# Designed miniproteins, single chains, continued (4), part 24

Each design is a single chain, and the fold is of that chain. pLDDT is the mean over its residues in the fold that is shown.

## One batch from the design tools (miniprotein)

Design m12856
Fold by ESMFold2-Fast:
Parts: structure tokens; C-alpha cells; sequence
Structure m12856 (fold): chain A 76 residues (1-76)
């Protein structure tokens, strides 16, 4: 659906902000929240948002989840 595609786009934007040379954690959180509003079943977005809010924004990368999500989100 259009909502699912837009949720994926917001998730990808959140990842770009999180992984930038100077990460914008506030923007990353906003994008992940918007992704979850459009697709509440997005486990990767929920995990990323929880990690940011816990003060450990890259924890999900260490566990492999965010890395896999980045690869999926950037795939065309």
C-alpha cells in the first residue's frame, strides 16, 4: 500500500539521520515515529526508536537488526 511505502521511506530517512557523520537523533526519532504511525508492525523502526530513547542509538546495529533493516530500506 501507499502507507507501507511511505513508512519505509520515513524509516530510511531516520536511518540516514542516525548514520550521518553528525547524527541528528531528534530527526531520526521523528522519522522512526512517523514510520510507526503508518506501519505499527515495523519491528525495526520500533527497535530503533527504543534504542534512541534508551540513549543507545546504535544498540540494534550491534545486534544485527538495524544493519539488516538498513540493507532492506535502501534496497530498490
Amino acid sequence: SEAELKAKEYYAQGLRELLAEEPDLEKAEEYFQKALELNPDNEDARLALESIRAGRPLESIENGALRRAIERALAR
Scores: mean pLDDT 74

Design m12857
Fold by ESMFold2-Fast:
Order: sequence, then structure tokens, then C-alpha cells
Structure m12857 (fold): chain A 56 residues (1-56)
Amino acid sequence: MSVEEVLRRLAEELGITVEQLLDLAKKRGISPEELAARGLYALLQGKTPEEVLEEM
């Protein structure tokens, strides 16, 4: 799965835009690739997207 595809899915699950998600990653000092990896891992483990954002 591409980084773009994972970020799009994560943004949809959170009800925000991809641009807003990327802005949050930038504010936390996380790369888009790292955010996608964390998001994919959390989704595979059954965590909510909100829990992923709280752990950042």
C-alpha cells in the first residue's frame, strides 16, 4: 500500500482532509512516511485513528 493511499484512508477515518493530517504530522515533527507507517500499524491492530493521534 502506498504512503498516499494510507494517508488518504487515515484522513477519511478521522473526518479531516489529507492536508490537515499532513499539517498535524509537521507540527509533531513526523514525516508523512512515518505517519503512514504508524497509521497502518494502528489500523491493523484495531486501534482507532484518534488513539493514534493521542500517541503522537
Scores: mean pLDDT 73

Design m12858
Fold by ESMFold2-Fast:
Structure m12858 (fold): chain A 60 residues (1-60)
Amino acid sequence: RDAEARRVADEVKEELLKQGYSEEAANTGARAAFLAVSRDGLTREEAMEVGIKKAKEAEK
C-alpha cells in the first residue's frame, strides 16, 4: 500500500514550505515524491530529491 509514499509526500511538502517555496510548488514536489515511491519504487531519500527538483521547476 501507499502509506510510505504518502508520508514521504507530506515530509517533502512540509520541508519545501519551510524553505519558502509556494504552496503550488510544494504540492507539485509532494506529488512527484509520492509517485517516485509508489510507482517507481524509489527510497525515501531518492523520492525527496525528485520532489525537491520538481518543486524548483514549478517555482520558475
Scores: mean pLDDT 80

Design m12859
Fold by ESMFold2-Fast:
Structure m12859 (fold): chain A 56 residues (1-56)
Amino acid sequence: MDPELQELLRAIGRVLRAIGDLLDAELAGDEAAKAAAEAELARAREELRRLEERLA
């Protein structure tokens, strides 16, 4: 498999996991967990953005 495609799929997976964590935190009403999940989502999205720029 293409190494660049593998990195892209991993980055997408991290974003999806972060979204799941955020939704779980919102359902639980845990503001601290929500803040942590939002930070993880922002980090995962930035990683995906950098990877897309590198692959373009």
Scores: mean pLDDT 81

Design m12860
Fold by ESMFold2-Fast:
Structure m12860 (fold): chain A 61 residues (1-61)
Amino acid sequence: SAAERARLERQIATLRALLAEAEAQGNKDMSERVRLLIRAYEAELAGDRKTAEQLRAELAG
């Protein structure tokens, strides 16, 4: 739905801001986790459920 898309887009924007902060601090672990989370939400927006689930599994493990 349009509301779900808008919510995901806002979450991605927030995560990109967090990524910039983590990169500025040299926090490689946090930067990697935030990048995976961004990719998972972008995959969800694209309708690629398999990629989204795979990326979430990487975050959990």
Scores: mean pLDDT 85

Design m12861
Fold by ESMFold2-Fast:
Structure m12861 (fold): chain A 53 residues (1-53)
Amino acid sequence: LAEELGESGKPEYVEPLARLLTSPDPEIRQKAARALLKMGTEAALRAGRLVAE
């Protein structure tokens, strides 16, 4: 990945939230998406775009 510096921004917080986006439970997915969007990280934008409404 060319933007490795951006990923250095605390991937641990984004990783667990991103994995919740794969949950079969819509409530969990919605919560994770909102948390990622509020974080405003690059990974959050990438993950959130798939669940964007």
Scores: mean pLDDT 59

Design m12862
Fold by ESMFold2-Fast:
Structure m12862 (fold): chain A 56 residues (1-56)
Amino acid sequence: SSLEQIARMIARSLGISVSMAREVLERLKEEKGKFDPNMSLSEQLRLIAEEIRKER
């Protein structure tokens, strides 16, 4: 899925596991609705990095 592709990219960039990246992605998508379909990949990555930093 597209989610897995993004999760791998994030995991590599941030030095976290793919499973953790995927969990954060799913949570942001469901609880906050921050990911809309037209959001750029770089904007998605930035948003996820912010959430991960906040939780760590």
Scores: mean pLDDT 68

Design m12863
Fold by ESMFold2-Fast:
Structure m12863 (fold): chain A 58 residues (1-58)
Amino acid sequence: MGLKEEIGKILGVPVEKITDEMVKEYVERLQELGETIRDLKELQEKIEELKEELRKKL
């Protein structure tokens, strides 16, 4: 459960609220951002957007 615990900590929610689907979405989106975006500022902004998106689903 290490990855779920880390994501729960990042989003500020209990690990029990983190689904396998959320973990998969987060990891896949991070990989896509890292492969597609070469600008560090844009990458940071997109990562923060992803965190906010996931928080809003809770």
Scores: mean pLDDT 74

Design m12864
Fold by ESMFold2-Fast:
Structure m12864 (fold): chain A 66 residues (1-66)
Amino acid sequence: DEAARLAAAGDHGEALFPEGIVKAAQTLAERGGSPEKAQKAIEAVEKGDLKTARDYVHQVAEDAAA
């Protein structure tokens, strides 16, 4: 099950579930992060590429914190 695999991969980093990554990307974009990078994170989740999705969320968080 791909959903179970993505959830397990997220358990070893701060993003426990794909839904959490999507919500984090949306929230960070609303707080001054890059909307383009947030959208790329969501697209990566849709493709099952959790590693790329988490990387983009991290970049959006850095943009929002700057």
Scores: mean pLDDT 66

Design m12865
Fold by ESMFold2-Fast:
Structure m12865 (fold): chain A 78 residues (1-78)
Amino acid sequence: MSPREGLEVARREAEEALRRAEEVREEAEAAGVSPEEVVENLERQAEMAREAGRLAGDPELAEEVVELLRRLAERIRA
């Protein structure tokens, strides 16, 4: 998978997760994962997206992924 292909997949996955943020949070709780751990994982994914954006020469796509992950993290924290 190229960095750009990874970003396109990550954007779609982040959009779907954001639409189902409550379900994502409930599934994590059922699996014994705290909201704080979910947010930490989303922050790591955002860092990986920015790196992939630099490698692919597509920082705009990377920032779209980062913004979706940020919005998802806010919903999970709430």
Scores: mean pLDDT 81

Design m12866
Fold by ESMFold2-Fast:
Structure m12866 (fold): chain A 68 residues (1-68)
Amino acid sequence: SLQLSEEEVITALGEIYLGIGKVDEKKGRFDSAAEAYEKAAELFEQAGNTDLAQESRENAVKAREKAK
């Protein structure tokens, strides 16, 4: 078996997308940031990380509002 659990791999991928969203937001790429945050939220929910999923969804909504 692989050393990392499926949950750990999915959580790590969620963290990567959360990081992409933050970088895109700093660069003014608000639509791309929102998409990255939405992907992070889905991944964190799959991993059972409800708090990180909610934070990521809130960040996505804020990024979408800044894109207008």
Scores: mean pLDDT 85

Design m12867
Fold by ESMFold2-Fast:
Structure m12867 (fold): chain A 62 residues (1-62)
Amino acid sequence: MEDDLEAGIELARKLGAEKAVELLEEARSLLPQAEAGDREAFERVVELGREAGEEILKAAAE
């Protein structure tokens, strides 16, 4: 999971998806709180990951 976020950030940087980088870095910073059972942090991480994934897929699909 942490490795997935790190890989996602690197991929986003390589593709020039700056917004995805920001979203994934935010998700990474919230991950410890989400893992500790913070529901709001967990929901935020899921949403940030989803948006970042869309940005990465859009950049990679072209």
Scores: mean pLDDT 77

Design m12868
Fold by ESMFold2-Fast:
Structure m12868 (fold): chain A 93 residues (1-93)
Amino acid sequence: SEALRERAERLEREARRAIREGDIERALRALEELLELAEEALRRGDRELARELARRVLELALELLKLPGASKEDILRAIGLALRAIGLLLDLE
């Protein structure tokens, strides 16, 4: 749990920096890894951490969709991340 939280905090900071810099590819990679950590937290029974991380992935994926210069592929990847995060959040009710 602690190691997952520390890794998640680093990935969130990386995603936020990439979004600020307009680095769509870097932001997508960081969010994909963050979502994998959310899924891992759920597998380990850490429902609170999984919910927290899934919410952050959703928020940041939606922010990424506001960036100019995203390709159709980038947009679809971001939408896919948002939908997977929503699915995880629904499973956590």
Scores: mean pLDDT 88

Design m12869
Fold by ESMFold2-Fast:
Structure m12869 (fold): chain A 81 residues (1-81)
Amino acid sequence: KLYEEAKKLFAEAKSLLTEEQFNRAVHAFGQAFEEALKTKSYPEAVLEGARAAAEVLRQHGYTEASELFLKAGELYAKDLA
């Protein structure tokens, strides 16, 4: 159920973004995720990725999408733990 809720929130966040902003968020997620995987567990790396993506979106004024993206990542990380 956590995965299903995470997927729904992620889709909602994506619907609020242009393709360019979505790709920017995904890039930030990937960079933070790969870095975190060097020292952290997979669920922790997912959470670090989600935080990085949310921060990039917030800095560009996409506050609602940022909050949805972060919550989706938190729920997905919790489901993996």
Scores: mean pLDDT 84

Design m12870
Fold by ESMFold2-Fast:
Order: C-alpha cells, then structure tokens, then sequence
Structure m12870 (fold): chain A 75 residues (1-75)
C-alpha cells in the first residue's frame, strides 16, 4: 500500500534540502515525484511504500538539514 506525502522543509539552504531529501528517499526506498521551492521552504512530494517509511525519510532530512520538517499526507 503506497502513501503519497508532502515533506515540507524550512531551511535557509533550499538546494541542500532538496539534495538531502533525494538522498534520504533513495536510502529508504521512496520516490520523489515533485519538488518545489518558495523562499526558505522546500516541498517534496514523495511516494513511499508505507507511512513508517515516510516518517523515517522526514527524520533523516531533519538530521541532515537541521531545518524544521513537517509531513503532510496527500493519499
């Protein structure tokens, strides 16, 4: 059962946030299907095999960026 979530990262370095998100997604077996940047906010739309994988992705991104990370389920 796949879940689609928005990973929202608030960081002064959006390029680093995108790279961290892509790397973490690859490590946990998730796919980044869309990326957007608005000022200091990066939004990644991610398809993951389950909710636990999406939460693990969010934790890895938070650790690597030091930014504030929130996860919003999109179905």
Amino acid sequence: MDVTVAIVIESPDPDRAIEAGREAAREVGAEVVAESVNGDTVSLVVRAPDRETAERLGRLVAERTGGRVTIHPLE
Scores: mean pLDDT 80

Design m12871
Fold by ESMFold2-Fast:
Structure m12871 (fold): chain A 61 residues (1-61)
Amino acid sequence: MTEEEKKQRERDIKVLRSILNLPDDVPEEKLAEAYEKWKELQKQGKSIDEIFEEVRKLLEE
């Protein structure tokens, strides 16, 4: 992963946290997993609604 990719990932994770209205106590590792899941489903052509549902399930575990 390049430095630019790392910075982009960090920004995207912060945006994801804000969009999902997550509590401040959600671990960064869970957010990273959610971000990877989001990217994976987006590449598979899943709808935004389905991506949201799957990411939410991951964060609730």
Scores: mean pLDDT 72

Design m12872
Fold by ESMFold2-Fast:
Structure m12872 (fold): chain A 78 residues (1-78)
Amino acid sequence: DERRFQILTLLDQRPLTSAEIARLLGISPATATKHLRELEDQGLVERVPGVGYRLTPKGREYLAELKRKREEERKKEL
């Protein structure tokens, strides 16, 4: 899912609120929160009181796999 990849990539840089993610991706805060809840249910992100959301170790591994697949697709076009 493209949107989940984008959210995980942003969280790889630093913890972010749903509002910050929504602004960066040009989507509503409600849409960002929906995706974040789905990722939290999968154990890929966690909610940090007073901070927002951050990647779990599992989320970092998942993002690394997604980045590898995208790099392979990019190289096939060369």
Scores: mean pLDDT 81

Design m12873
Fold by ESMFold2-Fast:
Order: structure tokens, then C-alpha cells, then sequence
Structure m12873 (fold): chain A 75 residues (1-75)
């Protein structure tokens, strides 16, 4: 099972893919990001929701939201 660090890295890799994506691929990549963010939330809950884990989750959520907004504005 992926660690918290592995899930964060996977989400960041998907964000980079989103930035490079053609318009046809945007929806598919956004769905993958959403799925990985759900997995990240479940992992944080499993690990006991420490303040450091919650802050790391909030940071990557902001990164994903900003990247999605920027990409959608380019369409």
C-alpha cells in the first residue's frame, strides 16, 4: 500500500501531467487527481490525523486546486 509520501508524490506527478496535458486529456487527469486526493484523505485518517499530516494534505490540496484552475483557464 502506498505511504503518505508516495501518495503526495503521485499527486504532484499528476499535477505536472495536467500542466502538460492536451484539452482532450484534462478531464481524465483531473479524475485521477480526485481519486488520489481521496486516497490521501483516507491515509491521513488511518494514520491518526496529526497536525503535520493535515498540513501536508492541505498543501497538496491547494497545489492541485491551483493547477486545475490554471489549466481550465487556458482552455
Amino acid sequence: MPSLDELIEQIRELIEQLRKASPEDVDSILQQIEQKLLELGEKVRELGETPEQIERMKEVLREAQEAAAEKLAEL
Scores: mean pLDDT 82

Design m12874
Fold by ESMFold2-Fast:
Structure m12874 (fold): chain A 64 residues (1-64)
Amino acid sequence: STSELIQQAIELGAQGQKAFKEGDYETAIKLYEEAAKLAEEASASRLAQEFRESKDRVEKAKKE
């Protein structure tokens, strides 16, 4: 269960990276947010923090 949550979080994070590269900022933000939540459910605090930082980077890029 925990390993499955981590795998799903990583898959969502990868999709978020793809969306960010394609300029789909809204989709990237949503995917990173979902990835962070799944990582939190798995108690993978560092992974969740990395996804939140990725989300913040996309939000900054979207604004300017």
Scores: mean pLDDT 87

Design m12875
Fold by ESMFold2-Fast:
Structure m12875 (fold): chain A 62 residues (1-62)
Amino acid sequence: SLAKELVEAIKNQDYEKIRKIVKELLSLDEKERKKILEEARKLLPKEDQRDFDIFVDSLERL
C-alpha cells in the first residue's frame, strides 16, 4: 500500500522515494489522499506522529 511505502521511506530517510510518493499523493483526490495519510499515521510510532502531522499540514497547504 502507498501508506506503508510512505512510512518505510520516512523511517529509512529515503528522500528521493518520499518525493515520488508525495507527487503521487498530490495527484490523488483530497479524500483518497487523506485516507492514505491517516493510514500512514496509524502505522507510525506515537513519538513520530507529531512530526508526521506537521508534514501532512504542509502538504494540505500546497
Scores: mean pLDDT 80

Design m12876
Fold by ESMFold2-Fast:
Structure m12876 (fold): chain A 58 residues (1-58)
Amino acid sequence: NLEEGKKYLEAGKRDYELGNKEKALKNLEQAIKYAEEDGTEEGKELKKEAEEKKKELK
């Protein structure tokens, strides 16, 4: 579900900005999962953005 994936990506970005690294990682993982289930080009872009953000947290 692309809409849910976008929601989790936004939540992950907010948690990252607030310094809540653990919550950010959990939300980014959810965004990746929903993006993979979507299977569209927009879903692939969402997954890429979430994975890049997740790498920044490691």
Scores: mean pLDDT 80

Design m12877
Fold by ESMFold2-Fast:
Structure m12877 (fold): chain A 64 residues (1-64)
Amino acid sequence: GAAGGAGAGAAAGGGAEGGSETAQRSVILKDMGARLGGPEGARRAAEEAGGPAAGQFSYIGAKA
């Protein structure tokens, strides 16, 4: 649903693809962060790793 999702589901489309990246990064960092800092540390690291860069990449690719 790239074309149709550009307006309404752009966030979902980008988020879905970003989810894969953010999810795997979050899983690793969450496991480590839980031992040292907890879920917030893991979440922040995942957000930074899969933040606008991941979403922007998916958005540009889908739009292109």
Scores: mean pLDDT 49

Design m12878
Fold by ESMFold2-Fast:
Structure m12878 (fold): chain A 86 residues (1-86)
Amino acid sequence: MDPEVLELEVRLALEQMRLAVLKTIFPKLSDEELPEAIEELEEIIRRARELAREAERLGDERLAERAREVAEEAERLKRELEERLA
């Protein structure tokens, strides 16, 4: 595996883990905790989109698609939390 591709795979795995943790605690979040969780999701979305762009530049379309899926899942969770806050 190319070291550059390996770095992107590790970075994606970390974002997937961060999203999984947020999904696990989501039902237990109080309204006071929602703004911080939303901010963490915004950072996951930003980094996942950046990973997708970097993967596309390297020609790894599968990695790019997986990164886009993480961003889309984080965006869905963010919308659900924003609805609870409203």
Scores: mean pLDDT 85

Design m12879
Fold by ESMFold2-Fast:
Structure m12879 (fold): chain A 70 residues (1-70)
Amino acid sequence: MVEEAKKILEELEKLITQPYSDEVARKISELLNKLDEIIKKITDPEEREQLVAEVQRLIKKGAENWKKQQ
């Protein structure tokens, strides 16, 4: 579970460094949906909190990167 979430987070981090495109946006949406499903299955509140925080960090970083390109 956590191992799978970490792999998805790593893939997200690579995607957010790429130029914005509809394809990149679609892939990010798909990965975020998969992460949401995994996070809901995590019973440890500390692990869940850490994963949620990491997701929010990556979303913010991606948004900031694309804003700078506009």
Scores: mean pLDDT 78

Design m12880
Fold by ESMFold2-Fast:
Structure m12880 (fold): chain A 96 residues (1-96)
Amino acid sequence: GVELAYKGAELAKKGGLEAVKGSKTREALNKGIAGAISGIGGEFLARKLNKGKEAGISAYSGGYSAYEGGKLGSEKGKELGEKGYKLGKEGYEKGA
């Protein structure tokens, strides 16, 4: 659970940053930033607090934000965000 949540959070962070790099609108920028911040929070929850369920929720939310932001200007951000929210969901489900 925790390891999947951590990997999802890392992908959400990377996807959010790629969405920020590709952003041409305020909406894309805001979604990319949200993805990156939630990804960082998920990594902290998984690594420092060992909270797999909470880390999975943060990875899911961040990955989805990165996916939405990526759809607006970054194919890499979209791909990483999609992988991030899928792993975040698995981390949440296995975290009980």
Scores: mean pLDDT 84

Design m12881
Fold by ESMFold2-Fast:
Structure m12881 (fold): chain A 55 residues (1-55)
Amino acid sequence: SAEGAAAGAAAGLAAGGGRMGQGSGEFYNKDTSEAGGDLAAASAAGAAGGRQSRP
């Protein structure tokens, strides 16, 4: 179901992005420009991970 897929992707993105954002906290303080990039990459990775279905 399309709505279920969208909800799953949003949940995966939130969980992945949040966790990686917390992990990137140290880089955020030291490299503000790179922190912006790795937060975006973490969000993209979370979305990709949420879409991964390897049944």
Scores: mean pLDDT 50

Design m12883
Fold by ESMFold2-Fast:
Structure m12883 (fold): chain A 67 residues (1-67)
Amino acid sequence: MDELRREQLRRSGDALLDLGREYERQGKYDMAATYYELAARRYREAGDDDSAERARALAEEARRKAD
């Protein structure tokens, strides 16, 4: 994977992470978990395992708060 594609995937992950945080702020934990999982997938595809793990942990926490 080239560096430009990896950068685009990281930025996509960041945008999805921000959306997850916005839904969490609204108390919509199911939606927050979904966007955090999408962010984790984008980070993993970019080869950013640290950011992917962080996003996955946020998704798991949001899922616990939902139901």
Scores: mean pLDDT 84

Design m12884
Fold by ESMFold2-Fast:
Structure m12884 (fold): chain A 102 residues (1-102)
Amino acid sequence: AEEYAERAAEAAREAGAKGPGGAATAGGEAARAGERLGGPRASMAGGAAATGMAMAGAAEAAGAGAEAGAEGAALAARGAGKAGEEAGKATAEGAEAGAAAA
């Protein structure tokens, strides 16, 4: 799980180094995904927020980014110990990002 999230982040950084246009496109897609998932926004927006970490050229990795993002959020929640509050905050921020794109 951690390896998967790290790999997605690395791919995103590499793509971003090659072209900021890819990052903008990926950001738009992440926002749209968050909007569609936003039915229970508090739960689903974590995927959009975490997909944002793949923004740096991950238009083609958006599906993998969403999966890695969910894993990353779960690991952050487990690893941080008191992370229930922080994870809830992160998902709420992702929900607002998705809503703002609408």
Scores: mean pLDDT 46

Design m12885
Fold by ESMFold2-Fast:
Structure m12885 (fold): chain A 90 residues (1-90)
Amino acid sequence: AEEAAEGARAAGEGAAAGAARGTAAGQAGGGVAAVGAGVTGLLGAKKGGNEEAGEAALEAGREAARAALAGDAEGARAGGERAAEAARKG
């Protein structure tokens, strides 16, 4: 759970960095990283047997991806943090 939460947080930070670059490629890369955060959180929660926490992590990753694609670095990082929190609850 902690390892998955750390992975989700790191992916969220990558999403924020991509969004902050202010380029289409950076924003797209940020979106991919945000989806990765959600997936990492989902897998961590599934190992803990908490499917609801896994779904919450995946949704947080999707929100972070939308923020990253819009160039919202703060929203992308916040989404990654929510995915990490969901992974810890799994």
Scores: mean pLDDT 72

Design m12886
Fold by ESMFold2-Fast:
Structure m12886 (fold): chain A 71 residues (1-71)
Amino acid sequence: MEGAVFEVGIAVALLLLDKGKYEEAAELLRRLAEKTKDPEVREELLRAAEAAEAGDGEKAKEYADRAIALL
């Protein structure tokens, strides 16, 4: 169940963002982007990682939610 694996991974990244662990969230989001075969999911995950690296938790969550919606 490929979608469930990505959904759980993104949920963990969202939890890390909620805890202020932006570097760990960004690393996980980039790793998920590397593993996905869907280019639209990859682009949203990379944008979420970039927002997390910039310290923008709200933007990171927005892009992560978009990635989940594409699963």
Scores: mean pLDDT 80

Design m12887
Fold by ESMFold2-Fast:
Structure m12887 (fold): chain A 83 residues (1-83)
Amino acid sequence: ADELLQKGNKALREGNYEEAVKYYEEAIKKDPNNATAWRNLAVAYEKLGDYEKAIEAYRKALEIDPNNTDVKRRLKELEEKLK
């Protein structure tokens, strides 16, 4: 899980957003309660312009870690942007 999260983070930094999604999805498959993996998956979806999937992933991250103020802010901004 941690290794896959690190590979996803590297892909995200390099602008390889589709590869980042794949690594985060595999990390989540191994540990579905990894709030960081859900949050980073949402960021990768935002970069791809897939805002509906980003919202879903942010909601899941917030269900796991309800006190994450950055995730709360990003989720609200995206929900407002999608009318």
Scores: mean pLDDT 86

Design m12888
Fold by ESMFold2-Fast:
Structure m12888 (fold): chain A 122 residues (1-122)
Amino acid sequence: DNRKIFFAIFSETPVGDPRVDRLIERLRAGERLDDEDLELLRRAAEGIPEVASHLSPEQQEELRLLLAVRLHLLNPALSIAEVAEIFGLSPSTVSRALARARREGLTLEDVHAEIVRLLLGE
């Protein structure tokens, strides 16, 4: 289901689904993604309302933005336009958030920690 795909992809934990596990490997390797990979990412993003049902709409939008930023930082071959489409964001919004993250020197682990903080309500 979309929730399982969400946790597998964004925790980068193999789940024994060859398509999901292959996508995780490709993301980590900085490889260009195909249409099936992009569809799996869209399905993962569809899991956000269920995973983040305890968050306000503003916090859910911030979560989508942080996930888009992290995904592009993890795999720069995945364009700003592609990550924006996956999370239902505008490319300009993602571009501004990436520019801010780069100015602040935020690492992948920093962005991941912020995502975890939002999801756990900490």
Scores: mean pLDDT 85

Design m12889
Fold by ESMFold2-Fast:
Structure m12889 (fold): chain A 70 residues (1-70)
Amino acid sequence: SKEELIEEIKKIGEEIVELLKSLGNYESAKEAEEQFKKDLKEAEESKDLEKIKEILEYWKFQLEALKDAI
């Protein structure tokens, strides 16, 4: 459902921000949080499930790339 996709986006975005902060990369954490909040708002306002899924897949990819870089 849309609600499940939105909750997953929230969890992933928060995990990315916390992970960046844990690495001492506070500027990147701030930038990621600002972009994440914009994308989350777009997903919440969207009626297009495919668009919401694309936003989720983008943030999943970012989290995986960040974890692979550590």
Scores: mean pLDDT 85

Design m12890
Fold by ESMFold2-Fast:
Structure m12890 (fold): chain A 74 residues (1-74)
Amino acid sequence: MKEAEEYLLKGKQAFEQEDYESAIEYYEKAVEIAPDSEVAAEALENIAEALEKLGKYEEAEKYRKKAEEIRAKL
C-alpha cells in the first residue's frame, strides 16, 4: 500500500513538471501494486488527466471508466 502511494506521489510531481509521460508511468505502477483500491482509482483518474494534457482524449475516457468501475466496488 505505502509503495503504491509513493508512486502516486511521484506521478503527481511529474505532472506538476508537465512531464505527463513520466506521470503516466508512475501512476501505472501505483495501479499495478495496489489494484482495485482507492489509490488505483485515483491513479487511473490522474492517468486520464495526463492523457488529456497529451491530447489523447479517447484513451483518457477509457481510464476514467476504469476508475469509476473501481470506485463502484469500494
Scores: mean pLDDT 84

Design m12891
Fold by ESMFold2-Fast:
Structure m12891 (fold): chain A 112 residues (1-112)
Amino acid sequence: MTEAERRALELGEGAREGILYAAENPERAREIIEALAGAFRAGALDLGGSPGLGLAVRLTVEGVAEAYELDREVGRYAAEAFIRALEEVAAARPEDAPHMRAGIRGLEEIVR
């Protein structure tokens, strides 16, 4: 695994674990999710064009799907926050836009 792939995996796993923690702590979920979405955006921008960004996005979408099954309101809020983060990354890094758009579609499908 390259350093960039390792960082991308850590970014995605961190988002997934944090989103699930938010679902277990719904009173704090909004603050936790906003912080996680901001951290994911910053990390994805830093990793721009790197291998593994698609994996990081997929892991984040999986985390939102699992959170939605645990707490529908928290899962919906997480989807909305991460859709905004992914749209910002896609706008700033056109080369990564296909991975971000795939994630947005996955998140929209979860909350339909």
Scores: mean pLDDT 88

Design m12892
Fold by ESMFold2-Fast:
Structure m12892 (fold): chain A 85 residues (1-85)
Amino acid sequence: AKLSDKQKERIEELIKKVEEKKDEIPENAKADKDVYDRLYYGLTKSKSEEEQEQAIKFLEYLIDNKDLATAKAVSEYLKEVLKKQ
């Protein structure tokens, strides 16, 4: 899926927020695979701009609600996606 420049900037800001909070993530914390797969689908496989926007909002929700382990896993994946585009 192609992300708009505005969506890329927003994702980069979210990645930065996760990096700033990395010390708050327990070493043994596991990402929720179902949540990760849903965000992966929305950002990379979705044909709908609305689904991509919902996936970005959901990543924001994870950060705000301190599911930082899942947010970190998604963030690490998104860094690789942005690097390839």
Scores: mean pLDDT 73

Design m12893
Fold by ESMFold2-Fast:
Structure m12893 (fold): chain A 85 residues (1-85)
Amino acid sequence: QSAKDYARAAVESAEAAVEAAERGDLVSADFLALVARVEADLAIELGLENGEEIKEELEKAIEAIRKGDLEKAREYIKKAREIIE
């Protein structure tokens, strides 16, 4: 698994966290947000280009999920995806 594979996994986990939060499943949302953070850290460790910027956007998304601002969370996730691609 490459740095970019972990970065894509982190975005997918963050998207899944938003979907869980939309269903009112806050336990799954919190767990998936933790998974996204771990995957982003692994991507950075493996030398992901712009990894710190990608992580910053994902951390903003996780904070937005915790605050219930799912629209803002999706915006940050989209920005992270755009940086990866």
Scores: mean pLDDT 86

